# Ledger of designs, part 84: designed miniproteins, single chains, continued (2)

Each design is a single chain, and the fold is of that chain. pLDDT is the mean over its residues in the fold that is shown.

## One batch from the design tools (miniprotein)

Design m6907
Fold by ESMFold2-Fast:
Structure m6907 (fold): chain A 72 residues (1-72)
Amino acid sequence: SSKAAELQKEIEELLGKFEEALRARDFATARELLKRIQELVEELSKLDPEKAKEYQEKAENGAALLDRLEAA
């Protein structure tokens, strides 16, 4: 649906911003972006559960990377 496509685009844009925040070591911004990504993935799961699962895995990987970078 068009709504699912809009959610996917927003998630992808936020994932890009999350990567930029991690490179800048702006962990506060990275956490806020990750929270928003997780909210949008939950909304996407109601429309396209397979695609939502892909983004959920990316978000979980991002959270693990964030934790490792903060601990270093």
Scores: mean pLDDT 87

Design m6908
Fold by ESMFold2-Fast:
Structure m6908 (fold): chain A 73 residues (1-73)
Amino acid sequence: MEEKLKLIEKGIEALKEEKYDEAVKNFTKALGLPYDENITPEEFDELVAKAAKLRLESLSEEEKKKIWEEAKK
């Protein structure tokens, strides 16, 4: 789990830099999915959603509360 979360963090960093291919590689590796260099935008959105879900499932109740407070801003 810890290594998967680190890969998700790297994928998020790649997204911030608009390095979508690198984000795909990190997210697919984190989720144990095969890497596809020809991924469609729809498949990419699904991949990001799955990675975000795995991230949220690993958060403590306090960490979830902080996210809710930031989202209310």
Scores: mean pLDDT 71

Design m6909
Fold by ESMFold2-Fast:
Structure m6909 (fold): chain A 74 residues (1-74)
Amino acid sequence: MEELLAELAELEARIRELAEQAPEAIPEAREVLAEGQRRAAEAYAAGDFEAMLEHALEGARRALEILEEAVRKQ
């Protein structure tokens, strides 16, 4: 669990950095983050804390990919 939390923190820091470089991609990145957060909230309500973190991580990874592609196209 601690390893997943550390990965989430690193992804969040990278997302913040790339969002500053490609603000035009923020709406799309925000949408996939919100989807991950919705799935995480459902897992949390079911008492599955590992699935909660996994869904949050998946959303963060997808948001990062969107922002990285936007920066590459500049």
Scores: mean pLDDT 82

Design m6910
Fold by ESMFold2-Fast:
Structure m6910 (fold): chain A 86 residues (1-86)
Amino acid sequence: MEARLAEHRAVGARVEAAGARARAGEITVEDILARLDALLAAEPDEARRAEIEALRARVATFATPEEIAWGAGAVVAWEAALAAAR
């Protein structure tokens, strides 16, 4: 899916960069969980909180660099969505 907004391209680049950093061991499961906890504290919508809580539970079980890379990308995408909602 193509997006012409610079913000969407910047978010995509941040997701890719976060995945690369996680594979290099620069982002830990604890870092991702802390960022998800911050999202939960800031999210007023119950349905969105339930999705973030489900993601947090999954991330807590992650052990491989590929799982952590995926989790790092997912948290960046959620942070961008919350920022866009203000």
Scores: mean pLDDT 78

Design m6911
Fold by ESMFold2-Fast:
Structure m6911 (fold): chain A 80 residues (1-80)
Amino acid sequence: MPIQLTPEEKKWVEELEKALEEGPEKFRETVEKIKEEIGLEKTIRLLGELLIRHQDDPEKVAVISEQLEKLGREEAERRR
């Protein structure tokens, strides 16, 4: 079930989709760029949407989950 996204969030999800097709390294770079632009919490939300879209693809799930775990750790550290 797709999450209701703003036009800005849809743009970033589209960039993440393209980066995911280019490979894991490009995907990691794109996640860091988006985090810099819109912040940690919004980036986590967009990655969650991307994970739902690719839930039936274990290789893509692994790459997306790696970034979600990394950003989740960063969020937890900021709340300490």
Scores: mean pLDDT 78

Design m6912
Fold by ESMFold2-Fast:
Structure m6912 (fold): chain A 81 residues (1-81)
Amino acid sequence: MEKLIEETKEFARLLAERYGVDVDKVVELAIELAKTPETKARYEELLAKGYPEDLVSTILAREVAVEALRKLGVEVPQLPE
């Protein structure tokens, strides 16, 4: 799960800069979302199915960073699955 948190920090930073929002707020909220029981369960389920940790971490990091931006009032288009 440490890799998910690190990828979440980096992706949240990049998106916050791109959309002109407070970097610290986006990063903090994205990390909180990454640590929710729902995100943790999804992470563990994907790993149990044999998906590489790198892929799982990247996908979930992107999802929680986008959710953090949306919760802060930024309109972000839906990312491709």
Scores: mean pLDDT 78

Design m6913
Fold by ESMFold2-Fast:
Parts: C-alpha cells; sequence; structure tokens
Structure m6913 (fold): chain A 84 residues (1-84)
C-alpha cells in the first residue's frame, strides 16, 4: 500500500514535468518492479527504496534537461541573429 502511493506520486510528478509517454512507461515498469520486490521480501526493501529514489531524481532531471535544451536553443538563435 505505501509503495503504491509513492508510485502514483512519482508518475504524477513525471507527467507534470512533461515526461513523454515512453518515459512514463519506463518509470511505471521500474516502479512496478520495485513494488513487487518490496512485496516479495523484506530483504529487497532497500533495493526498492533505492529504485524509487532514482525515479524521483529522474523526474527532477527531466525538468533540468528541458531548461538546458531551451537555453541552448535560445543561445544558438541569438548567435545566428547576431552574426546575420
Amino acid sequence: MEYEEKKEAIISRAEEAGASEDQIKELREILDRAVKWAEESDEFKEAADSEIGHAETSVERLEAGRKEKERKERELREELEREA
């Protein structure tokens, strides 16, 4: 139950960050595996928590990647206009 709530929260955040449908599918597969690991054995709880943490970091990286791409596109556009 606790892991399912974390899974839904991460997916919602990824959608808000503008993740593609393919990226959301990959996140769901990773989170589904983490949930199964946590349900099958207490020994896998640390591994499950690690995977969930990586998924959260991936969502933050998606936002950073989008900003970096926009910055590079703006810089290139200004450079071309300056030289034109």
Scores: mean pLDDT 75

Design m6914
Fold by ESMFold2-Fast:
Structure m6914 (fold): chain A 57 residues (1-57)
Amino acid sequence: RLLVRVRPGVTVRLPDGRVYHAGDVIDAAEAGRQLGLSPRAAAALFEANGAGEVIEE
């Protein structure tokens, strides 16, 4: 599955109000569901914005 680890010094807030701090891991499928994106598209969005590192399990 696809995960996104939040980068040092970054904080990510999802539409549901959930907050992820540096070092936290976000499930790309969960983020994608909230953003209306596929898991891969959600992971790519976080990576492109410098917010997270994509991890494939």
Scores: mean pLDDT 82

Design m6915
Fold by ESMFold2-Fast:
Structure m6915 (fold): chain A 74 residues (1-74)
Amino acid sequence: KADELEKEGEELTLKGNEALVAGDYRSALQHYREALEKYKEARELSSDNPEKVAELEKKIETVQALIELVEKRL
């Protein structure tokens, strides 16, 4: 459910960070975009829990900022 998708987003963000450190900007971008999708899905499933939605929105903002950073280097 939502927690599973949030966890998948966290794992994808970690993979994106590993790729970013390695200078693989295209791979980092792909992983961050997949993480963003997972967090957005988790947020939709969490609409009955405002606190969880706020946590997911913060994670979405963080990953979106990373995507923008990486896109500038492509």
Scores: mean pLDDT 86

Design m6916
Fold by ESMFold2-Fast:
Structure m6916 (fold): chain A 56 residues (1-56)
Amino acid sequence: MMTEEEQRALVEALERYQADPALAGLSTVEAMRRIADEEGNEKLRRAAEFYEQATA
C-alpha cells in the first residue's frame, strides 16, 4: 500500500490532472509520471507505480 506522503502526492497530482486541459489526453498513469518528472517528485513517481499495479 502507498504511504501517507505518496497518497498526498497522488491526490495533488489528480487535482492538477483534472484542472489542466493539456493533460486531459493522457492516461492517469501517464499524467502522474509527467507531473513527477516536471517536479522531480519521487513520491509521486512511486504512487504512479502503485496505481498502475492496482489497475492491472
Scores: mean pLDDT 75

Design m6917
Fold by ESMFold2-Fast:
Structure m6917 (fold): chain A 56 residues (1-56)
Amino acid sequence: IDDKARRAWELIQQGASAEEIAKVTGLSVRVASVLKRAFHEGRITSPEAIRRVIES
């Protein structure tokens, strides 16, 4: 579980789809879509930011 945020961060930076992020990390597609949009908007710039969103 500790590396989910780091894996999501890698995939988002590579332009992976929300479905790919969900499949690899075990997150829901909805959460993956929110993370991807937040990254595109510049709201997420680190794996720690992703972890905070997942845990909230």
Scores: mean pLDDT 77

Design m6918
Fold by ESMFold2-Fast:
Structure m6918 (fold): chain A 104 residues (1-104)
Amino acid sequence: SAETKILNLTGEAIIQIRAEGERFKVSEDVTEQVIRLLQEMGLEVLKAVKDKASLDEIKKIIDEGINRIESLLNENKVPEEFKEIVIETLKRFGDEVLKIVEAS
């Protein structure tokens, strides 16, 4: 199902962000805050998909979630390369979610 694919994509993004946080020696507290916000965004996307929300509404949820995570990364002054990788990972997650929803 679309919901299962989105849940799997969320899990893959979490694994990648954890691995990159360890690689760049970002504090565990900051990495776990990013993961929590990503998981909240993923759950909000899943709810919107189940509720038959429009692609524009789902895109807005993703854009707002990415903005919250970017703000957290900026506030915690993480390495710029780590921030770039996290944002790239989240944008890829969003693109794949929108493709799944369009195909359903």
Scores: mean pLDDT 89

Design m6919
Fold by ESMFold2-Fast:
Structure m6919 (fold): chain A 55 residues (1-55)
Amino acid sequence: MAEAVREALRRAFERGEDVELPEVDISQLTPEQRDAIGAAAREVAEEYRRKLAEL
């Protein structure tokens, strides 16, 4: 799940902020999985922030 979210977010940032997440039922996620998804989102955002800095 977290990997799929990371890939979806990375692709969405590359396209310009239109985020198409896989169908995720948040109520089915454990707090640990929710944290992992949040961490993955932050990681992708940081990666693109770094790419923007190269401009």
Scores: mean pLDDT 65

Design m6920
Fold by ESMFold2-Fast:
Order: sequence, then structure tokens, then C-alpha cells
Structure m6920 (fold): chain A 110 residues (1-110)
Amino acid sequence: VRDSPVAQAFLDAVAEKMRALGLSEEQVEEIVKRVADILERYNLDITDRDLLADILEAVMEIGGLSKEQAIDVVVAGVRAALEAGLGADAPLVPLLVAALEAMAREVAEK
């Protein structure tokens, strides 16, 4: 899983965003480990609604982040993963990021 460029890009972006939001290194390490496990369970399907729900829950519960901050973390991971999988300049990346951000917001409202 960590050997997947897509999974690694997701995990690195999530960690960077959480550090930028002021989370401790211990919180970042715990969340990254749980997110890696979630990515494995869903076979790296970052378009899966349940995958996004599980990641949002982990980021909010362990990080103590607001719904909006948790969405920002997930969106950063999704963008990095899509760029790693499709190429940073791929026209579909902005469209897929927007769609998955909308899904993450809908999931966070539950």
C-alpha cells in the first residue's frame, strides 16, 4: 500500500495538510496509519463514498478538526492521489476533485 504512488501521494498530502492545521506529529502519525488501513480496505478506490466517510471520521475524531477542516484534509489527499494517478495537468483532475469534495461535504453532514 505505501509502495503505491497513488496511496503514498494521498497519505503525504493528508499529513502535510494536518501539520499545516497545527496537529501534533503524534496525531498526524495516528491518522496517517488509520487512513492507510482505510485505503487498503477499499482497494484504493478514492471515489468510494464509504472510504471518504471513514477517513473524515478518523480525521475528526483523532485530530479534533472541524467538519470543514476535515473536508480540506480529505480533498488535499484526493487531489494528490488523482494527480499521481492521472497526471497533474490532466483535465479530469479538477472535475473529479470538485465531485469528490461535494461527496465529502454531503458525507460530513451525516
Scores: mean pLDDT 81

Design m6921
Fold by ESMFold2-Fast:
Parts: sequence; C-alpha cells; structure tokens
Structure m6921 (fold): chain A 134 residues (1-134)
Amino acid sequence: MKTLAQKIVDRLKEALDRMVEAVQAGDKEAFDAAYRELETNYFRLFLLLSLIDPKEARKFQEVFDRAMLALRKAFEAIREGNVDEARKYLEEARHYLEQLEKLAKESKNPVIQEALKGVAEALRRAIERLEEMV
C-alpha cells in the first residue's frame, strides 16, 4: 500500500528525472515544464507533511528549498557549459542531500520518514546523473 505521501514523492522523482533528461537534450521548454511539476508536487508534499507534523515539515522545507536552489543553479551552469560552477552547485546540493538524509533517519513519524527517504533517494539520483555530465 502506497501512502498519499509516497505517491507525491513518486511524482517528485518523475519531475527530477524529466529535468535531468531535458538538460541532457538541451530542451529548455521541457526543463521549465518539469520544474513546474517539481514545484507543484513539492508544495503538495509540504502541505501533507504539515498536516502530520508542522515542525518536521518546516525542517524539510528549509533543507529542500536550499537543495532545490543549488540544483537549479547547477542545471543553469550545465546548460551554459560552465563546468566549474556546475561542480560547485552540485557539491552544495549534495551537502543538503546529506542534511535531508539525516532528517529522514531522525524522523519519528513513519509516513514522514518514508517520504523524506524517498525525496532523498530521488535527489541523490538527480545529483549523480548531473555529475556524469560535468
């Protein structure tokens, strides 16, 4: 049985995968569409987690907002061919990934723990795929 949180996490994973594919293809329109899907599902997940535990949801938001900013800047650097900037922002994204993995391990709510674990796994995969491009 998949929870609503797990279904939203699957959508976040799909959006991140599509963003990476769009960067690999040089498709700006596909990238922008995937980024909008990422933002929509991130907002849905944040609201859902806030109904379960607003304190844990805020911790997730603080870390994930920073991870997404770093990842977005990495995508922009890759598209511009700026390898040094891309590596820098991927390293920043990896730092926030480690913080997200820690939050997942420390969560006492099983729904939040599984959701944060899923988001961390999706983010790790996106970072690894982008690192292969630089």
Scores: mean pLDDT 87

Design m6922
Fold by ESMFold2-Fast:
Structure m6922 (fold): chain A 84 residues (1-84)
Amino acid sequence: EVEELKKKAEEELEKAREYAKKGDTEGVKKHVERALRIARELARKGAYGEAIQVMSEAAKIAYDSGDTEVIKYTADLVDEIAEG
């Protein structure tokens, strides 16, 4: 269960990296959001280490994209998950 969620998050993060490489803002946002939704589910199940890893990787992808819209969108989602 946790391992399956982690693998799914890793797949979403890989897709986000591919869209970032292409300069596709909407594609990056979509897959980063999906990965972060999985991180929220991991946290709800008590898998905090895995959730933090997914959130950190999503933030790195957003930063490395150089796209301010992606960076702000990702930061807002991470804050929502951390606050909730």
Scores: mean pLDDT 84

Design m6923
Fold by ESMFold2-Fast:
Structure m6923 (fold): chain A 95 residues (1-95)
Amino acid sequence: MEELLEKVKEQIDKNIAANPDQVQQQQELRDLFNRNPKALVFQYYASQLTKQGKSLSEEEEKILAEGEKKAIETGKDDPILEALTKSLELIEEKK
């Protein structure tokens, strides 16, 4: 399941490379991902979909929101990892 977090990190890295004018913002996102991935990953991931002209489906949005909420409440990684797994599968279908 850590491979899924690595794929999300690759998206962050690619966004940094594509947007050099946003150096400070991109560095802050990277620092937060490294130190506090649980809270930030869902927000950044949804933002990336929006930037690519893609929208979260109602199912994707519910999966991400529920996963983030439960991870915050329980302090566990499992809801985040499950939500990321499902969301990445849906994004791969969207190309």
Scores: mean pLDDT 60

Design m6924
Fold by ESMFold2-Fast:
Structure m6924 (fold): chain A 70 residues (1-70)
Amino acid sequence: EFPKALLVHADKDGDGRVTAAELRATLKAFGYNPTDEEVAALIARADRDGDGYVDRAELAEVLGLRPEEL
């Protein structure tokens, strides 16, 4: 149910990587009220490399979006 535009907005640097802070700010801008723990859990599930960054495709998988919806 998360809109495609949310993922594009979260990647503010345009480098294909999203930080927890960018994701939290984006979710709040779209009217969601996530806790820091909820944002950290989303990042941890999507961040398979463990470097604290998530690309838009990995984040889309965690949010339940299909590649065709991106």
Scores: mean pLDDT 64

Design m6925
Fold by ESMFold2-Fast:
Structure m6925 (fold): chain A 71 residues (1-71)
Amino acid sequence: MTFLDKLEEVGRRAERAGREAGLSDEAARSTGRGARQNAALNEVLNGKDTETALKVLTPATKQALELQKAM
């Protein structure tokens, strides 16, 4: 699978878990988005699939990553 396929699977698993826990569709989707952002950030920090992972990060997460690298 591509990195994007793996990232989508992480998001789908988080959404499914949220729905099983009784979250609304909107809350479950939000949980999936958070899981994808965390997975992408971890790949960047580990130096893997960096170009693709950076494309899916929000501006806020990119700023946090730059701050972390500057420390």
Scores: mean pLDDT 71

Design m6926
Fold by ESMFold2-Fast:
Structure m6926 (fold): chain A 64 residues (1-64)
Amino acid sequence: KEELKKRAEEILKEADSLPNPTVAADVKNVVERALKALEEGDYETAERWVDIAEQAVANAKAAP
């Protein structure tokens, strides 16, 4: 679905602003898995990976 791809792209941009480069790399890896699932038509798996990436970004911003 187009919405999941847009969310994934937004997360990739947000990852560039994260203070910890290791966390940023982990987030990008999760987003890549979501994009791969989208290409294969596995929208349930893609949504799960996008949710995980969004939570990781939120946690990184909340933890100094």
Scores: mean pLDDT 77

Design m6927
Fold by ESMFold2-Fast:
Structure m6927 (fold): chain A 68 residues (1-68)
Amino acid sequence: MSVEEEMEEVGRKVVEWLKENNASEEEQQLYLGIFAQEAREALKAAGYSEEEVERVVRRLVEKMKELL
């Protein structure tokens, strides 16, 4: 599994947790921000360029927002 696929799965679990806990819009934004930061660190550690990290994180966060 690629780091991108792993982060996509983590993101899906975060969305599931937010829904199960009836998270407010403010809480949703907070946890999306935390996920984005952790995803950036994971992708950088895996050798992704700064530009690639930005693109992947943006795509992952947008997918999560669509699932909320």
Scores: mean pLDDT 84

Design m6928
Fold by ESMFold2-Fast:
Structure m6928 (fold): chain A 56 residues (1-56)
Amino acid sequence: MKVRLLAEKAFNVVTGERLPVGTVIELLKEYEDGMGLGEYKGNPVLFDVSKVEEVK
Protein backbone atom coordinates (compact mmCIF):
# COMPACT_ATOMS: atom_id res chain seq x y z
CA MET A 1 0.00 0.00 0.00
CA LYS A 2 1.34 3.44 -0.96
CA VAL A 3 1.02 6.48 1.34
CA ARG A 4 1.88 10.15 0.81
CA LEU A 5 3.63 12.15 3.56
CA LEU A 6 1.66 15.19 4.84
CA ALA A 7 4.35 16.38 7.31
CA GLU A 8 8.13 16.17 7.83
CA LYS A 9 7.66 13.26 10.28
CA ALA A 10 9.37 10.54 8.20
CA PHE A 11 13.00 9.45 8.63
CA ASN A 12 15.40 7.23 6.72
CA VAL A 13 16.30 4.61 9.37
CA VAL A 14 19.88 4.22 8.05
CA THR A 15 20.87 7.90 7.54
CA GLY A 16 18.44 9.68 9.92
CA GLU A 17 17.46 12.12 7.12
CA ARG A 18 13.90 13.51 7.05
CA LEU A 19 11.79 12.90 3.95
CA PRO A 20 9.93 15.94 2.50
CA VAL A 21 6.15 16.51 2.47
CA GLY A 22 4.57 14.89 -0.61
CA THR A 23 6.96 11.89 -0.71
CA VAL A 24 5.17 8.64 -1.61
CA ILE A 25 6.37 5.56 0.27
CA GLU A 26 5.35 1.88 0.45
CA LEU A 27 3.74 1.03 3.80
CA LEU A 28 5.09 -2.27 5.17
CA LYS A 29 3.88 -2.33 8.81
CA GLU A 30 2.02 -0.23 11.40
CA TYR A 31 2.98 -0.28 15.11
CA GLU A 32 0.76 0.35 18.14
CA ASP A 33 2.62 3.58 19.03
CA GLY A 34 1.37 5.25 15.82
CA MET A 35 4.59 4.66 13.89
CA GLY A 36 4.75 2.99 10.49
CA LEU A 37 7.57 1.18 8.76
CA GLY A 38 7.82 1.86 5.03
CA GLU A 39 10.21 1.66 2.11
CA TYR A 40 11.41 4.48 -0.15
CA LYS A 41 13.83 3.74 -3.01
CA GLY A 42 15.04 0.58 -1.24
CA ASN A 43 15.57 2.31 2.13
CA PRO A 44 13.62 1.60 5.35
CA VAL A 45 11.65 4.61 6.58
CA LEU A 46 9.88 5.27 9.90
CA PHE A 47 6.95 7.69 9.77
CA ASP A 48 3.96 8.98 11.74
CA VAL A 49 0.88 7.07 10.53
CA SER A 50 -1.40 10.01 11.48
CA LYS A 51 0.51 12.29 9.04
CA VAL A 52 0.00 10.29 5.81
CA GLU A 53 -2.78 9.67 3.30
CA GLU A 54 -3.39 6.56 1.18
CA VAL A 55 -2.57 6.87 -2.55
CA LYS A 56 -4.72 5.00 -5.05
Scores: mean pLDDT 81

Design m6929
Fold by ESMFold2-Fast:
Structure m6929 (fold): chain A 68 residues (1-68)
Amino acid sequence: SMEEKKKRAEEEVKLLLELLRELKEQGRLSDAQVRTIVDEALRGLEEKLPEAKDLIEELRREAERILA
């Protein structure tokens, strides 16, 4: 179902954001690199699930909190 696809996508992106936060804290990734990876992941999600625009915007806000 669409709800199951959204839940899976949300879980996968949140795991990615956790990984990016850890790598940034270790000095392995710059803010610019984190932003690029997030932008690519969310663009891919938008192409696969255009109905999930609200979810994508929420995930983008969570990514900005990692960069703050």
Scores: mean pLDDT 82

Design m6930
Fold by ESMFold2-Fast:
Structure m6930 (fold): chain A 60 residues (1-60)
Amino acid sequence: SEEEKIESLLQLPPYVMRDKKEIAKELLKNKPTSASIVRALAPGVSPESAEKIAKYIKSL
């Protein structure tokens, strides 16, 4: 699913307290098309992962 794809791309550090599934749902709801907005919605995500997520969402 689209949610599972985003969840796999997040690659968040172990100390992030937020549930990855909830973060993926929030990203799909807001549909950020830039890495900076992805990183604002998903604190702790790397710049590389944020770019991949933004590209994936833009392709939807």
Scores: mean pLDDT 75

Design m6931
Fold by ESMFold2-Fast:
Structure m6931 (fold): chain A 80 residues (1-80)
Amino acid sequence: SKTEQAIAELRRLIAESKARIEAAKSLEELLAIAREFFRQVGAIFSTLSPAEQAAVAAAIASDLEAYGALYKAKMEELLA
């Protein structure tokens, strides 16, 4: 289904973006990685109906929380 394909693609993008965050060496690079990630997330969500968007968001909520935690930890590391 569209929902299953979107969840699989988003989880792949989250994993790829997490690897890029871990490799980031500057705050500017970190911000660019996050901006590109959310652009890609938005593009996928724009292809979905409101009901599909709600289902996908629920399915990846924990993955996005983990992403946000990694981003925050990396930002704190780079500002130290």
Scores: mean pLDDT 90

Design m6932
Fold by ESMFold2-Fast:
Structure m6932 (fold): chain A 86 residues (1-86)
Amino acid sequence: SLQQQLQQLQQQKQKLLQQIAQYKKKLKGSEKAKKVIEAASYGVEAIHYAVLALVAKKEGGDTSEYLEKLKEYNEKSNEIMREMEE
């Protein structure tokens, strides 16, 4: 069901936020840690727009804006991750 899919996405987001908080405490002051947290935060925003797109698609609405934002935040996250691999 739609509600079950939304609940699963929200649980995944909550788990990611908890992991970010723990990571932030463990690696406080590290420049690499700050970039990881920033990339993960963009990932959380991408999940938010994925949820909105899923709801809109199920209800026969327009998904275009949500998919564009999903792509934007994923690209921002990926750019930071690529910089860290160099």
Scores: mean pLDDT 79

Design m6933
Fold by ESMFold2-Fast:
Structure m6933 (fold): chain A 78 residues (1-78)
Amino acid sequence: MEEQKRIDEEADRALSRAREEGLEAYKKTPNKEQGAGLARGIVLGEAERLAAQHSPEYGKRIVERAAEEADRLEKELL
């Protein structure tokens, strides 16, 4: 239980940082649709990197959560 919460917290911090990096990439990109795609890709890429450090079960949860966050971010940017 505590281990699961620590992994969730680590994912929260990593995804928050990736979202900030994605927003900066979006601001610097002249094509806003491309910028939104880059922001999504940054969030998903960070999730894949983090997932590779954990078990397949935790990795799947991290990636699924990141996909939801990336979808929400892209929707907000478009």
Scores: mean pLDDT 79

Design m6934
Fold by ESMFold2-Fast:
Structure m6934 (fold): chain A 93 residues (1-93)
Amino acid sequence: MKLLETAPPELRALGDEVLENLANAVKYAMIGDKEGVDKYLEKAREAFEKRMAENPSPEQRRAFHLAEASIYLMAGDEEKAREHLAEAKKYLF
């Protein structure tokens, strides 16, 4: 909940379907349900791809990868969190 409430405008610009699935992933991460996290992050990725099928902006790609990294960190998956943080950094500066 708090993660999405403080989401940057670039992430909110991805649309309600992406944000709703990210919200569900956060809820599952908070209770330690890794299967639920993976399920809803996959749905969020599918929604992101549908919305940005051609070429999402660097800012939007960065925001999405930062959201994935934050959710994996909440779930205790530091390895996947670092992987998505590294992807987000490719779109910085």
Scores: mean pLDDT 74

Design m6935
Fold by ESMFold2-Fast:
Parts: C-alpha cells; sequence; structure tokens
Structure m6935 (fold): chain A 85 residues (1-85)
C-alpha cells in the first residue's frame, strides 16, 4: 500500500536523520513534486517511472538530511493533493 511504502521510505531516511533539519521552501517543493510524481505513476500503472521517482525521492531526502517529521508532513500533503485531483 501507499502507507507501507511511505513507512519504508521513513525508515530508510531515519537511519541518517535522527537529528534531521527542516527543509527550505524550494527543497520542500522538490520533495512534494517527487512524491506526487511517484503516487501518480503508481495510479497510471507506470511501475518503471514509479520506481525511478521513489528512488530519487529517497536519495534526495537523505542527501538533504530532511527530518523524519518534515518528510512525513510533505508526503501527507502530496498524497492529499493527488487524492483531490
Amino acid sequence: SVDEKFEEALDYVLEKTPEGREPTEEERELLKRLFKGYIKSLSDGNYGLARMLFNQTLGTAKELKVSRESLRRIWEEAYEEVKKE
């Protein structure tokens, strides 16, 4: 499920971000776009693109050292926005 994949993503980021930071507005928008692309790709059955975007999102979050709490909020916002589209 989407929730299970999100928990997997959080666990992956958490390994290096127990003291993670709050992202900038530009970083937040980038992560949100990547999450929305991932969710939409799954809905479209484009699993190749979904896997690519998922990996890019995790790599970006880890590189930026975004906190688990910030990443969770960004994911929830992205999911709700896609759900309304």
Scores: mean pLDDT 75

Design m6936
Fold by ESMFold2-Fast:
Structure m6936 (fold): chain A 57 residues (1-57)
Amino acid sequence: TAPLTDEQARAVAEAVKAVGGGLTIPVPSQESADRLKAALDELGVDAKVVVNPAIAG
């Protein structure tokens, strides 16, 4: 499975903002985590991002 694109990371960050933030979000790779963290930071959303390789399979 390919890592999240910048567009996908932004869409996820916007969805997290819509539910009030404060979530732990599992992502399939470190690249996905880095992109999502950047999108969350740009939107000012507080959330924890964790790499979980199990969701990549």
Scores: mean pLDDT 77

Design m6937
Fold by ESMFold2-Fast:
Structure m6937 (fold): chain A 66 residues (1-66)
Amino acid sequence: MVGDVYRVREDAPESVQVILGVRPGDLLRVVGKTSDGHYVAENLADGRRVLVGPKALAEYLELVEE
């Protein structure tokens, strides 16, 4: 989980994009987890950190497989 890279899905709603400050295709590296179950992720395009809820992670982000 921490250290994993996720890609923002092309079908992510605009409301989710605005709330998370991301665009479809952006790569987010998980750098931590909060006590309330949110993930702290770094957007690799601009280096900004965002909080991603577990529902948003499951529905709108996909694990980058190598």
Scores: mean pLDDT 77

Design m6938
Fold by ESMFold2-Fast:
Structure m6938 (fold): chain A 75 residues (1-75)
Amino acid sequence: SLEDQILALHKAGKRGALARLLSGVDDINVLRKVAEKLGIPKDVIDNLSKADIKAVIVSGDIAMAKRIVAARKAK
């Protein structure tokens, strides 16, 4: 599946290939499922845009998701 391809590239640390694959992913449900499998809480995911989720997946920094949500709520 597309989710499995994203997770495989993430595990392999292939950031460039991962960013390129994610640039073509428009389905937010695929991105949300990947984020859940990476250990991001559902309530955090629900407050992220498609661009935010893509950035978090590419970075490999799961804590970035919580920082993005906190920054938006502080505005």
Scores: mean pLDDT 79

Design m6939
Fold by ESMFold2-Fast:
Structure m6939 (fold): chain A 82 residues (1-82)
Amino acid sequence: MSIEELLARARELLEELRRAIKEKDVERVKEIIEELDRLLAELAARAATAPREERSRLYFEEASLTVEILNARLFIKEQEKA
């Protein structure tokens, strides 16, 4: 995928993640995190070989995605305490 396609897919998954969290669908949240982790790995690989000007943007996108994944993992941890 192009970088634009990767970022578009990440945005699509983040919207689906927010819906799954609202619905308290823990299994769906887990599935989305797994796919987001895969996209994060692809973004990291692209950032490593990207031109300097694009690399800063990709590192920011990677950091933002990492925070969203961590927040979703905290949600799962809280839901599983029941």
Scores: mean pLDDT 82

Design m6940
Fold by ESMFold2-Fast:
Structure m6940 (fold): chain A 75 residues (1-75)
Amino acid sequence: QFERDVALALVEMFAAIAKIAGDEKSAEYFEQARDALEAGDVDTAAENLEKAYEISGEPEKGKRMAEEVRALARA
């Protein structure tokens, strides 16, 4: 579970940053991703990460982060 705990911490940090920056919708999707990871639903978590980054204007980063969280959660 260490790798999943790291992924959860990263998603939580990004959600906090987005909320502070005023991106409420982006922050909501990051929170959804965190909840999905806690439930063990990696695919839903990855999808919500992609949406969060898409709203922030960085869809390419969203795709990479989704791939990374899938890899970390399965390690």
Scores: mean pLDDT 74

Design m6941
Fold by ESMFold2-Fast:
Structure m6941 (fold): chain A 62 residues (1-62)
Amino acid sequence: SKEELVEALRRIVETGNGRAVIALGDAGLLPSSLWTDPEKAAEEIPEEKQEEVLRILREAGI
């Protein structure tokens, strides 16, 4: 859940996965704090959208 979301967002930063960034941006779900604070970035995602974000990241190879 929240811990899984934080780890997935952190993995985007660590791997430089542009597909994940583009997919989140297209969905309007790209958190502003992604590059500076993945824990805060996870908190910026509405609770009802967390599963959608995780799905997008899985489809992008995260």
Scores: mean pLDDT 80

Design m6942
Fold by ESMFold2-Fast:
Structure m6942 (fold): chain A 71 residues (1-71)
Amino acid sequence: DELAKRQDAILDEMLEKYSGKDVSKLSESEKADLYREFVEAVANGDEKAKELAKEMQEKLLQLAKEQAKAS
C-alpha cells in the first residue's frame, strides 16, 4: 500500500546516504545485506550511521502522522 511504499522509500534514501550506492538498482538480497551493514555500523557507534538512523526514525514518525491526518 501507499504507507509501505513510502516507508521503503525512506529506508532506501537512508541506505543511499550511508553507502553512496544507487539502491534502486540493487536486488532485494543486496538491499538486505546493505541494511545489515548499516545496522552493524550503528551498533559499532558510527556517528554518521547513528545520525541517519535517527533521521529515518523521525521521517517514519512524520509519515505516520501525515497518513493519520490525510485519512
Scores: mean pLDDT 79

Design m6943
Fold by ESMFold2-Fast:
Structure m6943 (fold): chain A 85 residues (1-85)
Amino acid sequence: SQLEQNEQRGLEFSLKVSEYIVNKKYDELIEWLSKVSKSEPSEEERERIKEKLKELEEDAKIILELKENLEEKELFEKLRELAEK
């Protein structure tokens, strides 16, 4: 693998999040993130998170499209650039 273990995990996480967003599975994404973080958002927090996830829909589409066209290392570097916006 061209990526280190922590970079690989970060990439897998970003791709999974992007897949949920593109498929409009916001409730499932929030539930999964709540289990990973061991933090349960309030109803108001859930609505704010959903609004933010909808704002990321175009970025998520770009990420998944890049996955089809780029090598793992190039994809990871591109995702880091997008995350720093």
Scores: mean pLDDT 76

